# Designs tried in a protein design run: designed miniproteins, single chains, continued (2). Part 79

Each design is a single chain, and the fold is of that chain. pLDDT is the mean over its residues in the fold that is shown.

## One batch from the design tools (miniprotein)

Design m6915
Fold by ESMFold2-Fast:
Structure m6915 (fold): chain A 55 residues (1-55)
Amino acid sequence: GAMEELRRKALEGAITLLKDGFSEEVVIQYITRESGLSREEAEEIVREAKEILEK
């Protein structure tokens, strides 16, 4: 659904920004403003992105 698409795009964006060296705080703010997701959802997405990058 639309929420799953927004979450997926937010996750991809989080991975890209973290890989580029942006801080977690900046990435959380980016996700909340661009995707309209809550801060809590954005924090979960950032944690998931970090796990993916750490393997």
Scores: mean pLDDT 81

Design m6916
Fold by ESMFold2-Fast:
Structure m6916 (fold): chain A 62 residues (1-62)
Amino acid sequence: MTEEEWQAEVEAQQKVAEEFAPIFEEIRANSATPEERARLRNERGPEVNRLTNERFEELMKE
């Protein structure tokens, strides 16, 4: 992997993290305990992972 490819990947990951941060904040806000928060993350995990992967791939195509 080149330095340019690495830089583009890092920037794409940061952008995805920023765009999807509200979803994780919502999970935290709607959970009263660490166990409940983990359960909500596990329930939403597959959907969030799919969406973040799709967005990351979209950014990497540019």
Scores: mean pLDDT 74

Design m6917
Fold by ESMFold2-Fast:
Structure m6917 (fold): chain A 55 residues (1-55)
Amino acid sequence: MSDEESLELVRRGAERLVEKGLISEEEARKLIEEAEKQPFSADEIDRRLTRLATR
């Protein structure tokens, strides 16, 4: 997975979680910021988004 694709997945996932009311805009921004510093693998993105969705 490229860094661009990784960042797009994090951004889309974070936006979706905010729309569902599962996380705040602040939390979404933090996730994107962390992905910008160190791009996540596809597995890491899935795990992080799933954890936020199921809490």
Scores: mean pLDDT 76

Design m6918
Fold by ESMFold2-Fast:
Structure m6918 (fold): chain A 58 residues (1-58)
Amino acid sequence: MLARATAPVPKTSEEELELRPGDVVEVLEELPGGKVLARSLRTGETGLVPLSYLEEIR
């Protein structure tokens, strides 16, 4: 699934993914607690993102 960041996502730990508004990510896995494991298409980095910051795109 592809998704777009709707707000800035800060990297506060090594496991988290830093995103800018409008960054497109590939969602790799949905995790408990409303988090996803995603890959940034801009940077190639993989990490955890709260699902609430993402909007699904087709």
Scores: mean pLDDT 79

Design m6919
Fold by ESMFold2-Fast:
Structure m6919 (fold): chain A 90 residues (1-90)
Amino acid sequence: SAQLEALREQLKALIDATKDPLIRQLGQLVLEAADLYVRGGDFERARAVLEEGIATIRELQANPDDITRQIGAVLRAIGLLLDAELALRK
């Protein structure tokens, strides 16, 4: 959908603008999870993943020295990828 593509473009722009490797990694994981949900036909979950991922990146950018928070966000995004992969498999 146009809304999903706009969210993907917004997230890609945030990834491209950052010099923080953990934020780049987080953004890439979120994009991959959203793409798996789209492939599985779960467009609502894909939207939620993109919206929450963008919000999380903005929160991390507001707290750039909080490495523990950044690591926690990356680990949660890995969990999102696993959930998306399992949802794709019946």
Scores: mean pLDDT 86

Design m6920
Fold by ESMFold2-Fast:
Structure m6920 (fold): chain A 116 residues (1-116)
Amino acid sequence: MVVESGGGTVKEGGSLTLTATATEGEILAVGWIREAPGGGARGVAGISGDGKKRSYGDEVKGRATISLDRAKNTAYLNLNNLKVEDTGTYYAILAVEVDGKVLLVAGEGAEVTVVA
């Protein structure tokens, strides 16, 4: 299961950290996607389970940092210099190994509203 937190309302130019914790299993990879209020999903960021490979979507490149705390089984997405266009629901998608099986699990989403 994945527990997400850290959504909310933020002023334009502000910062926000989203958190995703896997309550069971070992994290093999984490990605965040954003669903816009009008629909449509875009990749935001990704990190490998060893923390060595990171990727960022073009819309957030230079404004996002993704990290993984393996001891806490928790991933963090820090978003800086937020724009109104960053508004949406952010879903963490994790590849986790549970009982020798690889599962893709998604969180319930964190709502982010950026106000001018």
Scores: mean pLDDT 87

Design m6921
Fold by ESMFold2-Fast:
Structure m6921 (fold): chain A 60 residues (1-60)
Amino acid sequence: LIKKVIGEQLGVKQEEVTENANFFELGGHSLKATEVVAAIEKEFNTEIPLKEFFENSTVQ
């Protein structure tokens, strides 16, 4: 589910978003990372610290 959200936001196929995929290697930028985090928080009704996301730029 998180893989689907990241894939849609970055314009890549969900199947290319593996558990060890690095967000920035998939063509993500800091502004786009903020949008992805917001989309994930809305989808899963959870809070993701942006700092943690930038420190661990993986799908896990």
Scores: mean pLDDT 58

Design m6922
Fold by ESMFold2-Fast:
Structure m6922 (fold): chain A 60 residues (1-60)
Amino acid sequence: GSREEAEELLRKGEEALAAGDYATAARYAQQANRIALELGDEELGERADRLYVRAVTLLP
């Protein structure tokens, strides 16, 4: 994946989180984090991890 793909996934994840779709938000965060790891982008990875934690904390 690319940085542009990861940024789009994070945007979609934030939108899903705002809509209460926590499972979808977590999936987008995981996909973005995988791309961040491939790129060696620690800042992008931290952003993805924060979104993931927020999403899974709100899952039933």
Scores: mean pLDDT 85

Design m6923
Fold by ESMFold2-Fast:
Structure m6923 (fold): chain A 78 residues (1-78)
Amino acid sequence: SKDEELKERLVAAARKRMAAVKAEAARLGFSEAETEAMLETTRDRLLKVAEQRAKVEKVPNIEEMVAEVEKAMDEEMA
C-alpha cells in the first residue's frame, strides 16, 4: 500500500512536470516528436534513479527524486 501511494504521488508529480515541459517546448517551437523524446528520456532517468535508491533504502525519497529529474531537465533545456 505504501509503495502504491509513493508510485501514485511520483506519477502525479511526473505528469505535472511533463505537462509543463510540453507547454514550454511548444512555446519554444519544438516539434511534438522532439517533445516526446525528451519526456521519454526523463521517464527512463526517473525509473533508474528510483531503482538505484530502492536497492539502498528500499523506499526512495520522492521529493529528492523529483528534484533530480527537474535538475536534469533544466540542464537539457539550457
Scores: mean pLDDT 63

Design m6924
Fold by ESMFold2-Fast:
Structure m6924 (fold): chain A 68 residues (1-68)
Amino acid sequence: SAGEGLLEAANLLFSSKGQATVTLPDGTVLVVDGSNPAQATGAVLAIIGSGGGEATVVADGKTLTVTG
């Protein structure tokens, strides 16, 4: 089960029609194409694997901060 912020971030990544960006706590930036569910899945897993630091998700003019 996902926490509230993680669920919202996943929803943004899977619903985005354009590019989304995920900035991990270590400063790594991932780019996700909304037409590529494998990239969206990989980004969600990277957030979960980041060890409880803050990640920032930007998609479709929305910005979310998520803790892993």
Scores: mean pLDDT 77

Design m6926
Fold by ESMFold2-Fast:
Structure m6926 (fold): chain A 58 residues (1-58)
Amino acid sequence: GPLEALVQELIREGKKTVTKEELYRIAERAGVPKELADEILDHLGKDEVTLEEIASLV
């Protein structure tokens, strides 16, 4: 699904930690809507998140 695609793109680009702006760029490259990136940031309560935190949502 879109969350798995986002995690795969983060791994492919070697991103261990991403800012809100970086997460938007990675979501765009993964073909994932930016709204999902906003939902992830809102759920985690942070503007800078780790790959492990995002992967925990899959």
Scores: mean pLDDT 82

Design m6927
Fold by ESMFold2-Fast:
Structure m6927 (fold): chain A 61 residues (1-61)
Amino acid sequence: TIITPKELIEKVREILIEEGKDEQAEAMANKIEDSLAGKSTLSEEERRLFTKYLVKAMEEI
């Protein structure tokens, strides 16, 4: 099976939930999906935080 962006975003959500950040997990997953689709612009802090979790997700998939 080919790994999709949605699967990466789901793994990011799982990592945040494991860290006890359930509400942030949903917000971040939606923001990443919108950013990848070109619908939103990330702030510097958001980009840094999202990159951290995306890297972790890619290593676990």
Scores: mean pLDDT 73

Design m6928
Fold by ESMFold2-Fast:
Structure m6928 (fold): chain A 60 residues (1-60)
Amino acid sequence: KPPATEEQIRGAALALVTAEREGAGPSLDEMIKTLENAGFDAEAVRKAYEEARARGEVLP
């Protein structure tokens, strides 16, 4: 199974930032575990999430 691309990881990170801002759904750790189970690199997603959060980026 091919690893997730940087673009896919960034998209997932933006979705996580948006979910946290809205206070919806499971914890960040649970969301990252779900993404890891779907073939995403958990460390890469967490790093992208931290970058997106620092930049104030969210999904429109």
Scores: mean pLDDT 72

Design m6929
Fold by ESMFold2-Fast:
Structure m6929 (fold): chain A 60 residues (1-60)
Amino acid sequence: MKHKFTLKLYDGEGNLIAEVSLESESDSATLTLEVDVPPGTYRLALYKDGELIDGKVIEV
């Protein structure tokens, strides 16, 4: 069974900055975003099959 994983990066205002997607048959996946962003607070959100499964705040 294939799952679609999507990792989204939002800025402090809630704007989508970057996104990557991966299809995998695993129940988990590692996705990497390589972006240069200004200093600030950002939110990472991980989706599996369109459902939010994890999120964290990062400081740059």
Scores: mean pLDDT 79

Design m6930
Fold by ESMFold2-Fast:
Structure m6930 (fold): chain A 62 residues (1-62)
Amino acid sequence: MSKQELVLLGVSLSIRAVSREWEGDLEGASDDLEEASRLYEKAGDLETSERLRKRSEELRKK
């Protein structure tokens, strides 16, 4: 899988996470952000990966 495909999929999951957060599904939003974080890490974007992982953890604690 190319870096562009990994980033595009990560963006899609991040958008779905925002929608789930608006619906009150914080657990589902957290799961989507964690998966997006893994995709960005695989793509080599470690800064975005870490930011998304922290957001995922924050949602699980709220």
Scores: mean pLDDT 82

Design m6931
Fold by ESMFold2-Fast:
Structure m6931 (fold): chain A 79 residues (1-79)
Amino acid sequence: SPLEEALEHARKALEALENGDYDTALEHFQRAYELALQAGLVPVAVALKEAIDALQNGDYETAKRLVEKAIELLEEALK
């Protein structure tokens, strides 16, 4: 499902971000964002877009906080 795939990509983005692999993190953030849009999860899509912007600006702490929030929202949507 797009929602389960979005969660998987958000988790992979967080792992890549924590490992300093910012290019891989960006690819997973972008895929999670596309899947969140397809699923109609506007708050998740907003958080992921802000995480992408933070990552591209070198604000890794904000990117991490925002992807953690996106993961929380995706997990709640799966209940």
Scores: mean pLDDT 89

Design m6932
Fold by ESMFold2-Fast:
Parts: structure tokens; sequence; C-alpha cells
Structure m6932 (fold): chain A 71 residues (1-71)
């Protein structure tokens, strides 16, 4: 699934479990509640930046964007 692919790719880039969980929730909500999805995406990127640095945050944002585009 897109969610399983996102989890694996996010783990590979060194995103924290918290950042991954927020990112997955953003993708799950993207087609159902776009405003809530955007909030989770923002939270995921902020957590990734705080815990893994700007490169991890950038890569996670790209993975979330790709997953949403594949919905």
Amino acid sequence: SLVEKLRKEAEDIGASPQAIELAVRAVELAGKDPQKAASYRTAAILVAAMEGGPETARKLDELVDKAIEEL
C-alpha cells in the first residue's frame, strides 16, 4: 500500500516514529479531510526537522507529496 511504502521510505531516511506516524495520518486524511491532512503534514515536517534536521524534514515532505500524488 502507499502507507506501507511511505512508512518504509520514511524509516530509511531516518525520520522518527513520531514524524512517520504524523506523515502517515496526513496521507490517510488527504482525500477525506484536506484541512486536517495539511495540519498533520505540517506537524510531521516540524517534528522531523526538530529531531532529524532540515534534510530529514525535506525528504519526508517529498515522500508525503509523492504519496498524496499517487492517491
Scores: mean pLDDT 86

Design m6933
Fold by ESMFold2-Fast:
Structure m6933 (fold): chain A 58 residues (1-58)
Amino acid sequence: SEEVKKASLYTAAKINEVGAETSRELAERRPENRETFLEGAKLSERAAEESRKLYEEL
């Protein structure tokens, strides 16, 4: 149903937003792996943005 799709997209966006923030915090706390964590944050940010766009189109 559309309601289930909307709920799933909203949840996915929120999870990826939290994941991005966590990865950015880890980049600061573990500078030896900074580049890896920052790339992870960028991927999560992109996934969150895509989920939000799909949510808004429904």
Scores: mean pLDDT 87

Design m6934
Fold by ESMFold2-Fast:
Structure m6934 (fold): chain A 110 residues (1-110)
Amino acid sequence: SEADEIIAKAEELLATSPHPAAQDLARVALFLAEMAKENGDPLYLEAARIALEGAQAVAEGKPLETLEKHISRLEKLREQARKAGRDFLADLLERVIDTMRAAYERYKAE
């Protein structure tokens, strides 16, 4: 499944990447993908994909603007969750966004 692919790639980044920001985002992707497997919710899977893409961008040395785009994607997903009355997911996505912003600042400082 796509969730299993995200889990495998996140675990690989945690084992191989020296970048703390990439590791933080890979842990988030792993957590969200595991939740997607448990609850079958496509919004958790989309959030996991965005977090993994952020982790890969840091690991590959992509420009900071790449993380800014991923943060914007997560903010839109959070708004979709909130409009759908999915407050738990919206609150979880706020924490994911905060983690990606922290990773952005860490990556900027490296």
Scores: mean pLDDT 85

Design m6935
Fold by ESMFold2-Fast:
Structure m6935 (fold): chain A 62 residues (1-62)
Amino acid sequence: SAEREKLIQEYIERLKEARKNGRLEEEVERILEEGLRLLLEELRERGVPQEVIDAIEAALKE
């Protein structure tokens, strides 16, 4: 969707700016956490059961 494309472009620009300022690692971690939350929300909206979403989140933290 256009909204997802815009969000991806914003993340790319944030990473470029963070690299220039020596904060790339911090910004990558922040974006990955945001991306994971968005993915889990998308799975929920698509009708994936909450138990499956919880299992995926737990597995990714190990």
Scores: mean pLDDT 76

Design m6937
Fold by ESMFold2-Fast:
Structure m6937 (fold): chain A 68 residues (1-68)
Amino acid sequence: VSPGEVVSALTLLASKEGVPVTPENLVRFAEEVGLDKLQELVARELGVDVSEVPKSTIEEALEILRKL
């Protein structure tokens, strides 16, 4: 799983919660959920095992969003 796929999954998850899809709101959503729960949610959205979504890849995705 790539950081770009994580960003895509975060976009879908935030949209389902009625949160406007902006980089700031995606980062805030991720911080509110927490890394452990976020790992589970992203894996489910992508249809992959949790082991394929390491916390390092999530952190890279969040860094990309923070730079925008």
Scores: mean pLDDT 81

Design m6938
Fold by ESMFold2-Fast:
Formats: structure tokens, sequence, C-alpha cells
Structure m6938 (fold): chain A 86 residues (1-86)
């Protein structure tokens, strides 16, 4: 289990970093894809942690929500982005 959690954490951090870099570069498609990947990885991490570490699971769920909100903004869906962050 620890190895899978460590791998997911590394992948999540890499995806989030790619999203931020692409966003700064103005590459909205690349940024959106990276944020969606980060959201997917964060949800997988939350599922693995749900019974073992509920506090970290909730943090991972929040990371997924934030990443989805950024992806929604990049797609022009301001309503969805605001709803996700509320």
Amino acid sequence: MEERIEELLRQLEAAAARGEEARRAGDREAARAAYLEAARLARELARLLAEVDPERARAAEQAAVVAEAEAARLAGDEERARALLA
C-alpha cells in the first residue's frame, strides 16, 4: 500500500506542476489535461486513504476539487468552477 500511495503522490505533484506550468505558458489545453489528471490521481489517493487516514483522504478530495475547478475555468465553465470551490 505504501508504494502505491508514494507513486500516486509523485504523479499528483507532477501533474499539478505541469498544469501550473502550462497555464503560465498560456497552453490552456495542456493545462486542462494536466489538472484533470491531477484530479483523477487525487481521487484515487483519497480512496486508498479513506479507511486508513481520513484526514489525508479529505485533503486529497479537496485537491481533486481544486484541480477540477481549474480545468473547468480553462474550459470556460465559470459556473462549474465556482460551484466546485463553494
Scores: mean pLDDT 82

Design m6939
Fold by ESMFold2-Fast:
Structure m6939 (fold): chain A 58 residues (1-58)
Amino acid sequence: MEVTVRTAEQPTLLEALEAGAALIRELEEKHGYRVVDARLRVNPETGRFYVEITAERA
């Protein structure tokens, strides 16, 4: 089963990448997901950054 989740929007690209890394770690280490894709996104309405993560549940 495949799921797509996103981080909260962050004011800087680096903060979004840090949040993305933390979420990937949580998904893999705590929830047993396998992350298969991660994409940096910008919300054009707010100018804020987030990471969209796709993971497979074993």
Scores: mean pLDDT 83

Design m6940
Fold by ESMFold2-Fast:
Structure m6940 (fold): chain A 70 residues (1-70)
Amino acid sequence: MSPVERGARILKEKLGPLLGKLGLTAESFAGMTDEEIDAFVDELVKKGIVPEEEKEALRAYLRHLRAQAA
């Protein structure tokens, strides 16, 4: 499974309800820098929402969403 596919699965299973509550969509990431994406993922890991071993996969997926939205 590619890092992008793994990141998409994490978002659907673990973050889907949370992102809905936060009002976040793929377009929300279009304006984010790499540093902002890294900070967002780090915060999710610190909160225990995403395990540390999935950090790179989620980061790759969010960067992919940014590229798709742009």
Scores: mean pLDDT 71

Design m6941
Fold by ESMFold2-Fast:
Structure m6941 (fold): chain A 97 residues (1-97)
Amino acid sequence: EYNEKGVKLFEEGKYDEAKEYFTKAIEEDPKNAEAYNNMGKMYYSLGLLEVAKTAYEKAIELDPKYAEAWKNLGKVLEDLGKFEEAEEYYKKAKEIE
């Protein structure tokens, strides 16, 4: 499966290859919230905070009960200095769990 292959490549630090496989997963299933969340994690690791934020927002749009995506979005907001918004999203993630 493309998403699983992307995760393995990401864990190996092969970010360009991971991006290609996450893109293929999204092309195969445009509602794959997990692939968007994983793509966001990859962009976050590269320091691309705004792109990571957009990917996580898409993941929660597709699956509003995706606790990990809410938590990851909170982390991006914290790193952007938006501490109050980050706290609200962390609380949302905990409520879903």
Scores: mean pLDDT 86

Design m6942
Fold by ESMFold2-Fast:
Structure m6942 (fold): chain A 81 residues (1-81)
Amino acid sequence: METQEQIDYDVQLVFLTLKIAGAAGDGDVETALKTIDELRSLPGVTDEDVIAALEYAAKVARDNGHTEAAQALEERAKEIR
């Protein structure tokens, strides 16, 4: 019916996932975790989506030299599992 609503929803999921990764890449764990809480508040978002976002963000943080940020994000992912 309203294909644009579905597209907007999918765009929000991608946008928030990338925002989490971007914050983690900057070592900004507070913003990353806050954005994860926002992602979890969206209808239809699964724990699997959140875990995938956290694990990807942790990898991005580690790749950018933010080892402590990566560890915090990995710990958050373990809480959801």
Scores: mean pLDDT 76

Design m6943
Fold by ESMFold2-Fast:
Structure m6943 (fold): chain A 75 residues (1-75)
Amino acid sequence: SALERLIPKLPPEAAAFIQSLLDAGDSEREALANFIGNNPANILTPEQRKELAKMLAEGTPLEEILDKLMEIIEE
């Protein structure tokens, strides 16, 4: 899945959070939206959260949102 690319690059707390949403039956898009909204381990700034939330609201493809999130995490 697309989230399998992200999970190994997250801190353990953040990785566990997103995995728990997937295990609960969330879609990848729902899990990503809840991840951005809750910001586990405070890995995202308020501005980065707003940008990613806007991409979700505008119907941006999941892969493009993940590419942006990966750019943020790898900086």
Scores: mean pLDDT 80

Design m6944
Fold by ESMFold2-Fast:
Structure m6944 (fold): chain A 91 residues (1-91)
Amino acid sequence: SDAEAKELLAKGEELFKEGRYEEAIEYYEKAARLGSTEIQAKAYENLGKAYEKLGDGEKAAEYYRHAAEEYKKLGKDEEAEKLREKAEKAA
């Protein structure tokens, strides 16, 4: 499942670079559902970025908060704090 989640995350990132934010979101959502805590953290962070690009600050803030929670579970407190700051700025 983690190998599949990693591939979905990578495909979403390629779509994001192409400016295909709605398509990227579909892949990031699947990666978050299938992946480990590490993959969920990255997927939620990328969902926040994609929703910011679409102008949906409320959803961006929600996903940045989810990403912060997952990074905290990984012991990555500095990354979690930066994502909490992004959530406050996006909302």
Scores: mean pLDDT 89

Design m6945
Fold by ESMFold2-Fast:
Structure m6945 (fold): chain A 73 residues (1-73)
Amino acid sequence: MPVLAVIGLTGASEEAVAAAKEAVEAAGGRVLRTTPDTIVAEFPSEEAARAAVAAISKVPGVEGVGYLLLPLP
């Protein structure tokens, strides 16, 4: 079931945000919007979204990550 993910980043550099965006795309997500502290992306499944968040949490320069998953019809 597709989901919309709102991913918040704390202490992230521009490089860390770029790496987080790449992690989203590598997990099959589509980035819809990026700000310095937030990435909004659509994923084909909740599992794909959770995999992307796990990858982002390992990115150097990310001090904290929080997320919200919204189910899409």
Scores: mean pLDDT 81

Design m6946
Fold by ESMFold2-Fast:
Structure m6946 (fold): chain A 50 residues (1-50)
Amino acid sequence: MSREELARQALAEFARMIEAGRAGDDAGAQRHGDRGVELATEAGLGGLVA
């Protein structure tokens, strides 16, 4: 997967995290947030996210 593709997927997961949080789904928000950080780290954005 390209770095741009990983970054795009990380943003999509963070968007899902926000939506889950707004819906009161704390477990879903945590899961999407964790996945977003993982993808952002793979894209080389770990220093900005962590």
Scores: mean pLDDT 77

Design m6947
Fold by ESMFold2-Fast:
Structure m6947 (fold): chain A 69 residues (1-69)
Amino acid sequence: SNNDSNVSNVTGDHNDMVNTMDNYYTVYNSTSVGSPDDNSVLSNMNSVTNNMSDTGTDMDSFMMSVVSS
């Protein structure tokens, strides 16, 4: 496209997935840390990290579904 946000090259679809996840994780983690509950900050960070590990396996299934469809 002429005006699409193509920062990466090579495998755009794979890089787009990785970049999207990384950006989302950074925003999500930052938002969680900004919670009004100072005691919840550490717990929120641990929860996000655990979910990101699980997402790796889930994304593999997602890729399978996309290819099938």
Scores: mean pLDDT 49

Design m6948
Fold by ESMFold2-Fast:
Structure m6948 (fold): chain A 60 residues (1-60)
Amino acid sequence: MFNLDDVKRDLGGVLGRQDLFARLTVTGDNTIRVQTTNPQVQAVVQAWAAQVGVNVVFVD
């Protein structure tokens, strides 16, 4: 059983451990929207997404 809230919470924890923050929104199609212009956040999110098998979309 998928749990999108747990997936979002996990990403928030990964960012928080590096003193990074971004607004996260779970969408359909196994996708998380990440509201950020910070390149460090983008790098961390892309690495995390590759490990857990979710799609990410960066927005302003």
Scores: mean pLDDT 77

Design m6949
Fold by ESMFold2-Fast:
Structure m6949 (fold): chain A 87 residues (1-87)
Amino acid sequence: AEEELRSYVAWLLTYALGQTLVRRGVVSEDEALEMMAEIMERAGLPELAAFFRELQALDPAEREELIRRRYEEITRRMGPLLAEIAR
């Protein structure tokens, strides 16, 4: 539960920050994906780094689908995980 929650929180925060930088015109989408991968590698989360590297290799439509699937997974899992941790 804790490792799963840590992974989801790390993905959500890193992705939200990366997307915010892209929306504000600070970095390109590809630069943001590279930054997210590097952050995950340094955080000791190589599977999440691989996820962001995979997104870089995909076309825009495939990227949106993979991101959507990840959001669906997190949304389904987050409630139960928080319930386990909540007093």
Scores: mean pLDDT 78

Design m6950
Fold by ESMFold2-Fast:
Structure m6950 (fold): chain A 71 residues (1-71)
Amino acid sequence: MIDPLELAEALTRMAVGVAKLLLDTGKASEEEAIKFAEEVTRKAGEENGLPEEEIEKLVKEAVEEIREYAE
Protein backbone atom coordinates (compact mmCIF):
# COMPACT_ATOMS: atom_id res chain seq x y z
CA MET A 1 0.00 0.00 0.00
CA ILE A 2 1.33 3.42 -0.95
CA ASP A 3 1.44 6.01 1.84
CA PRO A 4 -0.56 9.13 0.76
CA LEU A 5 2.34 11.41 1.74
CA GLU A 6 4.88 9.25 -0.14
CA LEU A 7 2.63 9.26 -3.23
CA ALA A 8 2.21 13.05 -3.08
CA GLU A 9 5.99 13.45 -2.62
CA ALA A 10 6.68 11.13 -5.59
CA LEU A 11 4.24 13.06 -7.82
CA THR A 12 5.88 16.33 -6.69
CA ARG A 13 9.35 14.98 -7.59
CA MET A 14 8.09 13.97 -11.04
CA ALA A 15 6.49 17.40 -11.58
CA VAL A 16 9.73 19.18 -10.57
CA GLY A 17 11.68 16.91 -12.95
CA VAL A 18 9.33 17.78 -15.82
CA ALA A 19 9.54 21.50 -14.94
CA LYS A 20 13.36 21.36 -15.06
CA LEU A 21 13.21 19.58 -18.43
CA LEU A 22 10.88 22.26 -19.83
CA LEU A 23 13.32 24.95 -18.65
CA ASP A 24 16.36 23.15 -20.14
CA THR A 25 14.65 22.70 -23.52
CA GLY A 26 13.33 26.30 -23.60
CA LYS A 27 9.73 25.06 -23.87
CA ALA A 28 8.60 26.93 -20.74
CA SER A 29 9.54 30.10 -18.89
CA GLU A 30 10.50 29.98 -15.19
CA GLU A 31 7.01 31.28 -14.33
CA GLU A 32 5.29 28.59 -16.45
CA ALA A 33 7.50 25.83 -14.98
CA ILE A 34 6.78 27.00 -11.42
CA LYS A 35 3.03 27.23 -12.12
CA PHE A 36 3.01 23.69 -13.56
CA ALA A 37 4.85 22.20 -10.56
CA GLU A 38 2.72 24.14 -8.05
CA GLU A 39 -0.56 23.02 -9.69
CA VAL A 40 0.51 19.35 -9.85
CA THR A 41 1.79 19.41 -6.24
CA ARG A 42 -1.36 21.06 -4.83
CA LYS A 43 -3.64 18.66 -6.72
CA ALA A 44 -1.62 15.61 -5.63
CA GLY A 45 -1.71 16.71 -1.99
CA GLU A 46 -5.43 17.54 -2.05
CA GLU A 47 -6.42 14.29 -3.80
CA ASN A 48 -4.34 12.30 -1.28
CA GLY A 49 -5.96 14.05 1.69
CA LEU A 50 -2.87 15.82 3.02
CA PRO A 51 -3.35 18.67 5.52
CA GLU A 52 -2.89 22.21 4.15
CA GLU A 53 0.39 22.67 6.10
CA GLU A 54 1.92 19.60 4.42
CA ILE A 55 0.74 20.70 0.95
CA GLU A 56 2.24 24.17 1.45
CA LYS A 57 5.59 22.63 2.51
CA LEU A 58 5.71 20.49 -0.66
CA VAL A 59 4.74 23.46 -2.85
CA LYS A 60 7.36 25.74 -1.25
CA GLU A 61 10.10 23.11 -1.65
CA ALA A 62 9.18 22.49 -5.31
CA VAL A 63 9.05 26.22 -6.18
CA GLU A 64 12.37 26.96 -4.42
CA GLU A 65 14.10 24.03 -6.20
CA ILE A 66 12.87 25.21 -9.62
CA ARG A 67 13.90 28.84 -8.95
CA GLU A 68 17.38 27.76 -7.82
CA TYR A 69 17.72 25.50 -10.88
CA ALA A 70 16.67 28.30 -13.27
CA GLU A 71 19.39 30.64 -11.93
Scores: mean pLDDT 82

Design m6951
Fold by ESMFold2-Fast:
Structure m6951 (fold): chain A 68 residues (1-68)
Amino acid sequence: SMEEEIRELAKRAQEALSKGDYQKAAELLERIAEVYERMARESTDPAEKAKLLRQAEIARQQAEELRG
């Protein structure tokens, strides 16, 4: 499921951060954003869609900050 995919990506991102691999962590956060954007496209609830797009934006902002 997409929720399981996000959980696995988040685990990998935390591991990358703990090792100081900020480029890899940023790439994984960008992948998390892509999954949230896909969930938003498949959602028929406008409120849920807005929440999912907000989570994608947060992940993309975190990735940008890690890249400098």
Scores: mean pLDDT 90

Design m6952
Fold by ESMFold2-Fast:
Structure m6952 (fold): chain A 63 residues (1-63)
Amino acid sequence: SDGERSREAGERAARAGDGAGAAASAHQKNLVGDKEGARETAEAAERAGVRRGARLGHQYAEA
């Protein structure tokens, strides 16, 4: 049953891939930490800027 053993090997690889995927994700997060931190800061700044712009825009429309 070459097909059965081949499928079992594939299932074992998929199961091992799940654990390896978590470890790879953690390692990739360490490499992307700089970009993720920069994006998080930029998004927070844009959110604060948009909130400020909306408030100022409303006051300008009323003036």
Scores: mean pLDDT 52

Design m6953
Fold by ESMFold2-Fast:
Structure m6953 (fold): chain A 61 residues (1-61)
Amino acid sequence: LLEKARQLIEEANKAMESGKADEAIKLYREAGDLLDQAAPNDVEGHARVIGLILRAVGEKL
């Protein structure tokens, strides 16, 4: 993963721990966008970010 994408994932994880699911979803989406730009062939990394977004959406529901 790119360092910036990794930092966004860590920030999103902290937002989830704080109950800020909306903020976490936004940060995970930004990390996914960075991965798409720099590592479009990283199927595992993309799948991981999608899984984190789905989990954050589930916490909000």
Scores: mean pLDDT 74

